# Designs tried in a protein design run: designed miniproteins, single chains. Part 20

Each design is a single chain, and the fold is of that chain. pLDDT is the mean over its residues in the fold that is shown.

## One batch from the design tools (miniprotein)

Design m670
Fold by ESMFold2-Fast:
Structure m670 (fold): chain A 90 residues (1-90)
Amino acid sequence: MKLTPEQLDLEVRIALIEIKIAVTKLAISRNELDPETREKIEKYIKEAEENVAKARQALADGDFDTAREYIDKAEKAVNEAIKILDEALK
């Protein structure tokens, strides 16, 4: 497999999003949150996971523009989940 600089950048971005998803899931599992707040965070995490899966498929297909679009969507979703979690834990 040939790693181009663009592919490496996108793969690193996906890995960072996956780390954020994993940490957020761990935080939800270990903290008591009200049901509405938990549901909102879980919805954004699911959106992030779905967009990561689509980004990985686009990368496998060599479609770097589509991969970037899905990475941007996944990053936005996981950051919204983290924001809600951070506000709930204050």
Scores: mean pLDDT 86

Design m671
Fold by ESMFold2-Fast:
Structure m671 (fold): chain A 66 residues (1-66)
Amino acid sequence: MEEGKEYADKLMDELSKESLEAEREGDLEKEISLSMILMGLAVAKRIGASKEEVKELYERLMEINK
């Protein structure tokens, strides 16, 4: 159970760093895309999604937000 939360936390930390860099660079499109992915991961974490469910969601969100 905690594995899903830990995995989501790790991904969110990585994406947060990328989002801050995009903001600094003025890349609005990338900032918005990363914010959408972060929001999806936050919801998955709240509902107690498994590590595999978090991974699947992340892959789908990355595909949609390209």
Scores: mean pLDDT 79

Design m672
Fold by ESMFold2-Fast:
Structure m672 (fold): chain A 87 residues (1-87)
Amino acid sequence: SVLDILEEIIAEARRRVREKGWSLEDAVKYLVLQLLEALDKEGLSELGRALAEAIGRTYRELPADASPEEALERIAEVARETALRLL
């Protein structure tokens, strides 16, 4: 399902921050690119674009002092809510 795709990509982004020392910016770029690619393959390119826009907006609105893990949790919540609203 779309939610399974979303959770897999979020889990991988979190793993890269925790285990590989990725910046929040790199993790967000990874989330956007992987979601666009995965949803395009499922014929859901418009949903992919909507999720990318929601993720980008949330990232820009985060406090500058937010931890990468807290920021990714907030981004994940917004992405899930957006996916559920548009499904």
Scores: mean pLDDT 86

Design m673
Fold by ESMFold2-Fast:
Structure m673 (fold): chain A 87 residues (1-87)
Amino acid sequence: MLAEKRELAERALALQRELAALGLLPAPSEEELAAGRRALLEADLSDEELALLREILDFSEEVLDLVKTRGLSPEEAAAEVLKARGL
């Protein structure tokens, strides 16, 4: 499970950096990013918690893609992803 935790940590950090670059989130410091990555890798996460984190990252990455490719607001992109998922 370390490889999966590492994958999810790297995806979360990449997402956070991209959201900050778009001005959607405050830019985290390098120390904050390193601490967050370490905390996730050291966390005793259940399979259910890992599955939930993956779902959140998949959703957030789809929202970000629509913001970047179609110029939608985050709220419009989120609504479109939810609608496409039947939620």
Scores: mean pLDDT 77

Design m674
Fold by ESMFold2-Fast:
Structure m674 (fold): chain A 61 residues (1-61)
Amino acid sequence: MKEVRYFTVDLSNPEDVAKAIAEIVKLGEEALAQGKQVVVIGEERSADGKRVTWRVEFLDR
């Protein structure tokens, strides 16, 4: 099975970027501790290019 999480980030705000990265890292460490893989795929940008949505998948090995 796979679990999918979405992170929407305002690229004009470095604090938003830093928070999103920290959350992804924390979830990645938890997933690795459970023997899962972490894959970051799918980058969807807003019409003005100022926001990005990252798709993060957690896969069983």
Scores: mean pLDDT 73

Design m675
Fold by ESMFold2-Fast:
Structure m675 (fold): chain A 65 residues (1-65)
Amino acid sequence: SMELAERVSEAARLAEEGRLEEAERIFRDIGKEYGVEDAAERAIELMREGRITEAGVLLYVRASA
């Protein structure tokens, strides 16, 4: 959905700005809401590695399935 895409994009932007705690919170909230907590934790690992675009894509694809 558009709302999901916007939330993922916002979290990615926060991570690019170094606001990782806030970005991780958004990813965890999405994981719980969409029943994909495993994907959210993997995406957070990617985000911590600086692979922010890959993290966002992974979470978006898994949550929208």
Scores: mean pLDDT 88

Design m676
Fold by ESMFold2-Fast:
Structure m676 (fold): chain A 71 residues (1-71)
Amino acid sequence: MKSKKSAKQLAEEAVRAARNGDLETARKYLGEALKQMGVDELDRENVLAGDESTILAAARAILEKAGGPAL
């Protein structure tokens, strides 16, 4: 059954965790979201090595690509 979290759901959880100061959990969710989107391992490592603002920016970019507010 396709009950696994989508990249959008994982990105939403990453934003929530980062806002709560839980950067470890935010990186975990963001890493899974990037992996589901087919982002290269090197690019994933560069994003995940970033600070809170980098993680939040990446998660928001995923939300936009995964079907954020359309027109």
Scores: mean pLDDT 74

Design m677
Fold by ESMFold2-Fast:
Structure m677 (fold): chain A 79 residues (1-79)
Amino acid sequence: MEAVERAVQLYKEGKSFVEANREAVATVLEKHGLEEEARTILEDPSKTGEAIARANKKVPGLAEEIHRTLVEARRKAGA
C-alpha cells in the first residue's frame, strides 16, 4: 500500500509522526482524485479533520481507508 510505505519512509527520515501521517492521508486522497482536499491537508494541518470529513462525503469509506492506512504504517514502523 503506497500511502503506508510513504508514512513509514517519512518516519524513518526523521519526520514527526504527525507530519508523516499527514502526507500519508494526502496520498490516499490523491489516489481517489481528491486533490483539493489533499492540498488543504499539506498546506494547513489544522484543517486536516475538515478535509477528511469533506472527502468522506464525496467518497464513502475513505475515513475507514485512512484509518487502516495509518494503523498499518504504525505497525510497520514499530517492527
Scores: mean pLDDT 74

Design m678
Fold by ESMFold2-Fast:
Structure m678 (fold): chain A 87 residues (1-87)
Amino acid sequence: MVELLEELIEKIEEVLEEMESASPEEARKLATEVFKELIEKLKDLNPGLAAMAERYLEAIEAGISKENIKKALESMLGTLRETKKHL
């Protein structure tokens, strides 16, 4: 679990860095891919975190702005870090 959370945290951090220079369309693709991976990796181990990732994915697919995509990633990152701290 801890190793998986560390991997996912690093992946979100990388996507956030890439988003600073990305177009809104590129940012949406990057965020969509990382949230899909979060859902896949967490669905059996932490269904609550997977459900949170699913809600962010739905918002991204509904067409939220690049700034709101960044906020979704930052919120998910904070939740993953907090979860890791309590393991």
Scores: mean pLDDT 84

Design m679
Fold by ESMFold2-Fast:
Structure m679 (fold): chain A 87 residues (1-87)
Amino acid sequence: SSLLQEALELAEEFKKAVEQEDLGAALETFTRLGQVLNEILPTLSPEQAAQVRAELDRIEEALRNRDWEAALAGLERLEAILRQALA
């Protein structure tokens, strides 16, 4: 779907911002990613939706703590959930 493609593109932009330790860019991209994911959540199973929300919460906490490794790990898990939702 176009929403999933947009989410994956935003995830790639977020990854680049995190790798550069650019908090401003990371927060902006994360906010946009969250908005797109809110549109996708109703189309997921309750279990997948709960997993997506859990990973978003972990990423937000990681960004607050400047834990760039935890932010990347959360993103990788989030992307895996989104890819499974299309299989």
Scores: mean pLDDT 86

Design m680
Fold by ESMFold2-Fast:
Structure m680 (fold): chain A 98 residues (1-98)
Amino acid sequence: MLEELKERLRELLERLVKLALEAMKRNPEKVLEAIGLALRAIGLELDLERAETVEELKEIVREGIELAERLKELDPSLKEETDELIEEAEELLEELEK
């Protein structure tokens, strides 16, 4: 179960990084902000590899949701993809809270 939840979170973080890179391409005037979000998402992927507890996974999920919300604010054209990712992340967080 924990390994399965880590795999799901890894997939969500990979998607978050891809969305941040897409935002950089669509918003050259905000490229530095988008780079910052992408680097933070990569940092969460590194944190995930080191995570050994449910509490650590919960923290990573919460930070991922926050980054996705900021990405949606940076590029509203990615709202559908970011909303979908946030919904999946919130579902994962609920499973971790059980």
Scores: mean pLDDT 84

Design m681
Fold by ESMFold2-Fast:
Structure m681 (fold): chain A 82 residues (1-82)
Amino acid sequence: SVAKAFKELVDKILKNWKEGKLASEEEKEESKKKIEFLQNNLSDEEIAALEAALAPLGEVTSPEELEEASRLALATLEAIEA
């Protein structure tokens, strides 16, 4: 599901950020594949809703803010998939 793919992507980013690690080349490739999956499996309306839900993630400055913003974005995606 789109919500599952998004959650897995965010969990990976949060883990790397909390551990002070930069994403490995393999992790960057996996992230690209998940992003492509999201883009290819959403309607225009769902993409617009996802972009709105993800907009706060562009302004997060801490892992706590990312976790909160991602939780709200995931809830939005789960509502779209319902």
Scores: mean pLDDT 64

Design m682
Fold by ESMFold2-Fast:
Structure m682 (fold): chain A 67 residues (1-67)
Amino acid sequence: MEELVETIVNSEDEEERRKAVEELGKLATSDEAERALLEAMFAKDKEARERAVRRALEHIEKGEVEK
């Protein structure tokens, strides 16, 4: 999961970022998580992508924290 987040935030390759968003999307169980991932995918600013991804992770708590 952290490696996907790093790709979304730091990769300059839009295709790599889209692929990472799709992988995180498999863990997204709520509309809020999906919306945050879409924000991360379309954000052109690195700081905006980081904020959106962090928000998505908070909503994917089942994939992150439950274990």
Scores: mean pLDDT 72

Design m683
Fold by ESMFold2-Fast:
Structure m683 (fold): chain A 100 residues (1-100)
Amino acid sequence: SKLLEELEEILEKLRESENEEELLEALERLKELSKEISTLEEAEKAIEAIEVALESENREVLEAALEVAMELLKNAPDDLKLILRIIGLALRAIGKLLDL
């Protein structure tokens, strides 16, 4: 799908960029695309992108990743394993923010 292609582009951008501004721009785009997610495959790609962003030690990047996880949680397919993975990502973001 076109959405999968856009999610893959964001994932690649998050993996390749060491610039905080570029990471924040990618996460803002990911948050908007998370509103359009309807399939397990799309949600899994968004989860991978959030996991990459959570490797950051930057507060603003971690806060943006948390916002994406919360948006994804609202719009993701009703799959228990998927929902638990998204909750796990949100908790990891919160934990990292508390340790800063």
Scores: mean pLDDT 86

Design m684
Fold by ESMFold2-Fast:
Structure m684 (fold): chain A 90 residues (1-90)
Amino acid sequence: MLARRLVEGLIEAQRRVAEAWGARPEEWAALEAMIAKAEAAIARLEAESTDAELEEAIAALPGVLAEALAALEARIAAGARAELEALKAA
């Protein structure tokens, strides 16, 4: 279960970063959707693939999780802009 262990470690690291950044519950939902997609792909690969193929998938997963973090950061920035517009309208 090498793929699962590595992905769980990366997911935990991404969650800690999001917590430190102060992500909102809605933004966490988007991150968790991306994590669920990665988990589903790994479960299938563990059932149908060799260790070499799993290592290749593992090498790609940091990129997928980095994209999820970038998407979360973009949503946080968008939320801040929405709050600024609400304040401007008040």
Scores: mean pLDDT 63

Design m685
Fold by ESMFold2-Fast:
Parts: sequence; C-alpha cells; structure tokens
Structure m685 (fold): chain A 68 residues (1-68)
Amino acid sequence: SSPPPASEEIEALAARLRALGLGSEEMAVDIAAWLLSQPEITDEAIAELGRALGLSEEHRARIRRALA
C-alpha cells in the first residue's frame, strides 16, 4: 500500500486543472489525487480515469497538457 499524496500537492494540481477548465473544484481534486497516486501516467490510465469519472475527450486532452 502506498500512502496518499500530500494535500498541498493535490491542491496545487487541482488548481492547475481548474485553470484549464477541467470540471468543478471537487472533480479537479479527485482527478489530481488519482493522478498523483499513479506510478506512471499512461494514455490507458487517463482513459480509465475518464471512464470512472465520466470525462470527455477534451477533458482527457487537457489533463495530458496539465501534466506536460
């Protein structure tokens, strides 16, 4: 079991995701927490997240841009 990422790291990434228009504050926090818990962010992982949270293709593309 890996410990969850620090709340400050989650908040920082969530703020960046919201600045890119990625959902509500709560959705951005959930996305940030999940991404920071992954050992590697792949296209397949982003697609899985999109299925779990009901994200559009545009939202997935913006997540990729936020991580670049």
Scores: mean pLDDT 71

Design m686
Fold by ESMFold2-Fast:
Structure m686 (fold): chain A 104 residues (1-104)
Amino acid sequence: MEEEIEKLSKEISELIAELVKKGVSLDEIEEKLKKLVKEQIEKLDLPELIKLMIYEIVGLEVDREKLRELSPEISDELRKEAELLTAKLLLKALKEMKKEIEKK
């Protein structure tokens, strides 16, 4: 799992750098990523705990009290799965952003 997360993080960093070179600001990338990740989470019909974990990782507003109530159920394995899924969603969103810029 750690090797997959490292590989995805490298691909994410490379795509962000490519978008910045094409004239997209870091703030615009962050805002669009948060929106696209939220839309993808809503489509996937994920368990509430996993949705809350991904929202926290991406920096979206979460119900912190509800997350605390569910936190005893969060194993190290579940945290790694949420991180891996977050990385996959970010990579997918970045690839979609790149396609939209290349179509112009």
Scores: mean pLDDT 74

Design m687
Fold by ESMFold2-Fast:
Structure m687 (fold): chain A 80 residues (1-80)
Amino acid sequence: NPSAEESRELLQGLLALPSVDEAIDYAAERLGLSPEAVEAVRDAYRNNRALDYDGTPEQRERAAQALSLLVLAEQERAEA
């Protein structure tokens, strides 16, 4: 499990990026997502859908974490 501090640092990095595509790429690199997981996260986020990805449990967990942080970053940005 990433520590609360690691999650906070990732969120701060996402908030500094000017585009959704850059934020997705940043989260993918930081969480070590496979190309298939990255595309699943990108599709879910762009279409405001639940994550639909049939990968390994580890990759599914990382993809879900990435999507959750991307949504949280957009909410934080909207409140600013």
Scores: mean pLDDT 76

Design m688
Fold by ESMFold2-Fast:
Structure m688 (fold): chain A 74 residues (1-74)
Amino acid sequence: SEVGQLLENRIDSLISSGDTAYNNGDYDKAITLYNQAIKIIQSMMTTSTGDTKVSLQNRIKTLQDKINEIEKKK
């Protein structure tokens, strides 16, 4: 849907900005941006079922793994 595409674009923008912050050594900003992306994905999961829900769960796990990696460097 159009609304779904806008949410996907926002998630991609937040992840890209988080990756940029991480590359610049701004770990707190990277964690904040990844958490914002996770919140949008969690919202999408509330109305998702089957393979779509599994895909969204996997995306959250990937972002949580990134946050955990950054936290280990502090």
Scores: mean pLDDT 88

Design m689
Fold by ESMFold2-Fast:
Structure m689 (fold): chain A 65 residues (1-65)
Amino acid sequence: DDVKQKAQQLKDLADQNVSDPSVRQQVKQLADQAIKYAQQGDMEKAQQALRQASDLLDQAEQKQQ
């Protein structure tokens, strides 16, 4: 559930804070990949995908300043 909750939070933040629809979709794709990895029992890849989504979100928000 932690991965699913965190992935949903990142998707929600992308909808709120990312103006570029392409970047928003990339964040959502990475969040969905994290959920799939967690479902497969690959928690290491799930956490990596969450980190990539979070980093992309942070980068997009900084660029919109």
Scores: mean pLDDT 82

Design m690
Fold by ESMFold2-Fast:
Structure m690 (fold): chain A 81 residues (1-81)
Amino acid sequence: MLSDEEVRELTEEIVKELLERAEELPDPRQRSHVRALARRMEEETEKAIEEGLDRDEVARRVKEAFEKILEDIERAKEAAE
């Protein structure tokens, strides 16, 4: 089972990557949207830890959200051609 610190570190790394990937988006509104999603991910992770949710489940949700956001970024970049 992951610790609270491990889940927070995982979320921080994912957020950093999302912020870097957001800079690749051509539309300022899309960049703003990804930044908002990254911030929400941090807030939801802290709330889940405070509520005593299973850390492995929290990590799984964070990873799934990350993959979905990356897919949306790639689609947005392709649509900009």
Scores: mean pLDDT 81

Design m691
Fold by ESMFold2-Fast:
Structure m691 (fold): chain A 116 residues (1-116)
Amino acid sequence: SVLEGEIEELPETVRRILEAAVRLFLKYGKEATSTRDIAREAGVSQRTLYSHFPSKEALVEAAELYLEVRVQILAIQRAEELKAQGNTEKADELIEEHTKKGLEYYAKLKELIESG
């Protein structure tokens, strides 16, 4: 999908950090997850993590936006499954809606990453 291609354009290190943060936040919660735990899970040094995200708060905001993009990708995949079942017009509307939402979340994420 267009949206999946856009997130693949993120720097690999940033993507690893965000994917690690989302995994740990979903498994243990944000309060129980340290930046050290995220750096270890991502396979990066804490210095590298802080070079991209100056605070835990910035990382949490970026990870939440990244999760929203991933949620929109899953919604698009579900709509594509519905299209395969013959619900073409409704599926196309859902694909368009979730692509638009995902691109809005991605734009906010990209601005945060490029400004930090």
Scores: mean pLDDT 87

Design m692
Fold by ESMFold2-Fast:
Structure m692 (fold): chain A 98 residues (1-98)
Amino acid sequence: MDMEEAKEIAREAKKKLKEEAEKLKELYPKGAEEIEKGTEEALKLLEKGLKEAKSVEEMKELIKEAVAAAIRGVGKALEVDGKLTEEDRANFERTLAA
């Protein structure tokens, strides 16, 4: 994998993250604030990688951190929404990893 391929994966992850987070926020409005916070943190990490990453390994690490931040947001939303499930969180993670 070269840097252009790694950056393309980051751009695709950014697009998927925005689309999937919006879907979850529409379905689980009580969790929307926590989903948004995690998503914003994830997007900042992806944007940092796209601008500043100098190696494939650095880009991969930032993508991994971004996914983790988004998943943490959904995990917090689980505590406040009551209708959002562990399966919804797992599906969100799988979609971002694909």
Scores: mean pLDDT 82

Design m693
Fold by ESMFold2-Fast:
Structure m693 (fold): chain A 89 residues (1-89)
Amino acid sequence: SPAEELLREAEELIRKNADPLTVLQKVKQALQQYLAENPDLSPEDRKAVEQLISGVDQAIELYKQGKLSAEEAREFGAYVAKRLRDLLA
């Protein structure tokens, strides 16, 4: 699926210690694509994914403000990628 492909790209970026903004943006794209592919998600599961997207947006802004280190931003991106991997399993 497109969501699986985007998640795989995000996981590759994380493995390579890529730019944290690139990692966070790719993980967000994968989450948004997952929502688009799964319109029949329960309200609870949909809210959980939307909360992950909000968390990524917050991490991006905190990183841009210098309030989150590059390593912390990448670790958060990796955490979110793992959560999405579990949903796809």
Scores: mean pLDDT 90

Design m694
Fold by ESMFold2-Fast:
Structure m694 (fold): chain A 68 residues (1-68)
Amino acid sequence: SAADEQLLADNYLLMADFAIKNADKLPVETLEALIANLERLSAQETDPAVKAELDKKIAELRKLLNER
């Protein structure tokens, strides 16, 4: 449902914020798995504001991963 999709997006955005703040302490595999899940959610997202937030977190995590 749309409500379940919104809850899933909200939970992943919170996980992304945690991962961004702790990127140096998280395994590379964990960061890669999170990025893959965020990219899947962004591809399915129809709300442009939510999609923009997901894409922003993906870009930040990818930049941090490239610095590992």
Scores: mean pLDDT 85

Design m695
Fold by ESMFold2-Fast:
Structure m695 (fold): chain A 97 residues (1-97)
Amino acid sequence: AASQAAHTAAALARYDELTKEANEIAEKVKKMSVEEGIELARKLADEHPEIREGFEQAAEDFVKDKEKGAETLKNALLDYAERETVRFLMDAGDAAA
């Protein structure tokens, strides 16, 4: 009980940090050129193949509308934050597997 409460608190703190970082990246991207936004999205797609489609969609959206591309990128980063948080919770929480 106590160790799981501490692990859950750590996971929530990490999720908050990743969510804040995702919002900061999205705001920075709105101030970047379309080309810089596309390059960042493609780099993230290469680094995170499990969510590649979200980042590739962000790159496509940047070509059409920079603001829409930034929103798509933010959503992909938030999906990464959620997946990373779930993985962290499961890695030390499932003693019964």
Scores: mean pLDDT 76

Design m696
Fold by ESMFold2-Fast:
Structure m696 (fold): chain A 64 residues (1-64)
Amino acid sequence: EEKEKEIEEVKKRIEDLRAQASTLFRQHKAAAGSAEAAVLDPEARAVVRQLGEEIHKLNELEKE
């Protein structure tokens, strides 16, 4: 019951983070070779890290 809701919430967060990563990737590519790329890099790293954490949480929930 609660586990099923948590799985759905994590899946939604993963989808949202993938959308953010896609947007940041396009922004970073457009800014490649400029000072703006240096600002976008930490944001992209943070999103990728969060995505990894949510994927790990999903795997743990599904393993049960």
Scores: mean pLDDT 74

Design m697
Fold by ESMFold2-Fast:
Parts: sequence; structure tokens; C-alpha cells
Structure m697 (fold): chain A 88 residues (1-88)
Amino acid sequence: SRVEKAKKEIEEQKEKAKKYLEEKKKDEEEMKEMAEDAKAFLEKLPASVAKAKEQFAKDPNATEEDWEIFELTLKAQEEIAKMILEAA
């Protein structure tokens, strides 16, 4: 299913992000840039979620599966952003 594919891709992205973060911990400048990007993402996240909910509610072709994939993707991105901020 599309959900199963999304879950697999998310797991792979999380693992890749962890390895990249661990590799880049020694680069203060790159870590600072990653932290700024992560902070900006988290600050915009509530507004992005609200906008997405309105778009899904208005779209007659949107399925529960599409929303589930969107929620899984956002949760993964939020977790990665928090990991970056904690490491910085």
C-alpha cells in the first residue's frame, strides 16, 4: 500500500538523518545552519498543519490514506528537526 511505502521511506530518511547528523557534529558552522533550518521548520509547522487540514477538508478527492501519509511524513520531519536542535 501507499502507507506501507511511506513508512519504509520515512524509516530510511530517519536513519539517513541520524548518520548525517552524527557525521556533521564536528562541523560547527554546518550544525549551526542545520539548527537554524530546523528551528524555522518547527516555527512554521503549526501553520503548515492548519493549512493542510483546510486543503484536505476542501478537496473531495483527498482520501484518509493521503492524510495518514501526510501526518506520518510531518511527524518524521518534526522528529528529525528536534534531533538536530538537541545535537546543536
Scores: mean pLDDT 81

Design m698
Fold by ESMFold2-Fast:
Structure m698 (fold): chain A 90 residues (1-90)
Amino acid sequence: VEFSEVILRPNPLLQEVLRSVGVNAEELTLSEIVAAVGMYILKNKLADPEDPTKIDLSGTLLEKIFGKKEIDMRDAKEIIEAILKNATVV
């Protein structure tokens, strides 16, 4: 997938999310950042137990990154757009 080949530099907010899951790289592929966001959601148990596609971002770093309190993990476009708004293409 061409999107996984884009090299990005996360902004400080996104970098905090990455560091919380043990990722300390300054430059990452889009797919690596997507994977790290997924790990953050899983480790912090942000998924609704009754509907795992609904992610509660309220009070998290991801609320600031996405600009909203809830996202659907199946909406790849929304996830990619939020990452691109919080990172610069290298």
Scores: mean pLDDT 80

Design m699
Fold by ESMFold2-Fast:
Structure m699 (fold): chain A 64 residues (1-64)
Amino acid sequence: MHHAVLTRLVYSDGRSVHTVRDLDTGGVVTVTLDANGVVTSLKREGEPLPTDTVVTHLPTVQLD
C-alpha cells in the first residue's frame, strides 16, 4: 500500500487542505480542516479504499 502526498496548504485563517493519493487504487482524497480540526469538506475521487481492509490479514509465514 502506497500513499503520495500531493499537496498540503495552510491558509491564513487557520484552514488546512491535505490532498493524498492512494497509489494502489489511484484514488485521491482531499480533506479540508478548519482551525479547530473540524472537517469542513471531504472529496473522494475514484476508489481510494479509505478502509485498509486488505492490510488486516494473517501472516503467511508458517514454519511447518
Scores: mean pLDDT 58

Design m700
Fold by ESMFold2-Fast:
Structure m700 (fold): chain A 80 residues (1-80)
Amino acid sequence: AAAAVGTAVSEGKLGPDGVAEVYVATSVAKGTTAAYQPVSVSMTLPGNLTVTQSQTELPTVTTDSATVRLTKVTLTAVPA
């Protein structure tokens, strides 16, 4: 599962012109045809703000049972 901005936004770290970076881990079982879950982060901030995002995929790490991909998500608060 892709999960997101969580703690940074809940602690109010994103302001109106704020930028936050969040790392989201997704995994696929080794030896399966399953695709990685899409990484998608969308959140509405107080004061009629919204959050836009850009994503950068980091190199995958393969374990005995799974391949793990980290995605760097850059979140920018913008007026709605």
Scores: mean pLDDT 58

Design m701
Fold by ESMFold2-Fast:
Structure m701 (fold): chain A 89 residues (1-89)
Amino acid sequence: MKIEIEKIEVEQLSETTVKITITFKNAEQAKAAKPKIEAILQELLKEDPRLLGYSISIEGNTITVTIHAKDKKAAEEISEKLVEKLKEL
């Protein structure tokens, strides 16, 4: 089953914190995508020691990911890498 992403929004909350909001066609698509997004985040956490942590939440057809990085450069680079991986869903 192909995941349909309607929108990805990136918001820099601070120099080290980035919020990524992913909007899906419906709530079922969001629920199906959540474990795949968690797997991507766990892989990024293992591969990049500058990623200090993340949170993930789901509400209706929207998944919100907040990443916490060591510095501004890491926050920007990790968020860009996450967005590219999300486009491959």
Scores: mean pLDDT 86

Design m702
Fold by ESMFold2-Fast:
Structure m702 (fold): chain A 87 residues (1-87)
Amino acid sequence: SGDELIEQALAEAEEIAARVRELMEEDLEKGKRYAEEKIKEFEERARTGSGEEALAYHIAADKLRSEVERDLEEIERRRKEEERRRE
């Protein structure tokens, strides 16, 4: 059903977001590139698909983008705080 497809796509987005967070902590630019690639894949499926699958990947793409943006902001905030402490 559509609800099962949404739940599955959201689970995929959460797994990808966790991997993106790991990569950004190790190498910020590598993590950002991986995130851009995965978001683009989800957006492509949402754009080219139809019916329940397209809706599921629209929702999942938005979730993935929000999680990545939140995690990126937190990492950049910590880096700026570390710079201030070095001064």
Scores: mean pLDDT 85

Design m703
Fold by ESMFold2-Fast:
Structure m703 (fold): chain A 100 residues (1-100)
Amino acid sequence: MREKLRKIKEEALELLRAGRIEEAEELLRERLIEELKLSELEMQAGLVAVMGIYLEENLDEEELRELEEEATRLAEAAPSELEAARRLAELLKERLRELY
């Protein structure tokens, strides 16, 4: 399991580096939910984690701090863990689109 998750995250990260956000999300959905039978929450959390890594590589410390503060506010305002993960994923997708 651990080795498979690492490879999936690496593949998704390469798609993000190529500006292919939609393909990265589709890859994670296919691999984590369809192949590994993980939950929607786990897939959204995986997407957030991979996008976060790419943003840490491309944003400065001030931009990362502002994004982290906004992400924290959105997550705390969410009615569930799944909704928090979905809102965070959308925030990170918007930031990624600005970098391409």
Scores: mean pLDDT 82

Design m704
Fold by ESMFold2-Fast:
Order: sequence, then C-alpha cells, then structure tokens
Structure m704 (fold): chain A 108 residues (1-108)
Amino acid sequence: MSAALTALAEAETAISILTSGGIATAKILEDASPEKIRAEGENNLRSLDAVEEDARRIAREAIEALAEDPAAKAEVEELGKRLEEKARKGREEVQKAFDETIKKAEEK
C-alpha cells in the first residue's frame, strides 16, 4: 500500500510545518490582544488535530487492507505510532508557546 505510506509521510511533514509555524506565530503575536492569541492558538491546534485524525484513518484502512502482508502491515503500524507521538509533542509545544504568549499579554 505505497499510497498509504506516501500519505502518512505527507502527514508527518504537515505536522512538522504546523508545529514550527504555530510556535513562530505565538512569538509574533506578543503584542496582540489575549483574544487574538487564543483564537490563533485554537486554530493551530485544530489544524494539528485534523492532520492526526486523517493519518489515523489512513493507517487503520491500510492495516485492514494489508492483512495478507505482515511486513507491510508492521511498517504502517510503526509509522502510525511515530506520527501519533510527533503530533502529540507538536500539540504540546504549540500549546505551551501560545500559553506563554497569552500569559505575557495578560500581565500587561
């Protein structure tokens, strides 16, 4: 199922881009209102969650289709686990960056 492996690799790249972009956005928003900072943070986290959900769906469907190919099934399972952990860490990093920016804005 090479199409599923490609889609999962694309999701991994998307998580990296969204994580880095979210952290950079939080830093740029230092002078923004707390309301705007929260809204942008929520948008960034929703984008990460959407990519993770799509990746989980792709992996599940591929695993079911690869029932006769144990090696390929194991490869998709490992990619799925790596992607879930990467998405979780990315979400934590983005949330922390936005929380720090909000706190600074509210202390003014």
Scores: mean pLDDT 83

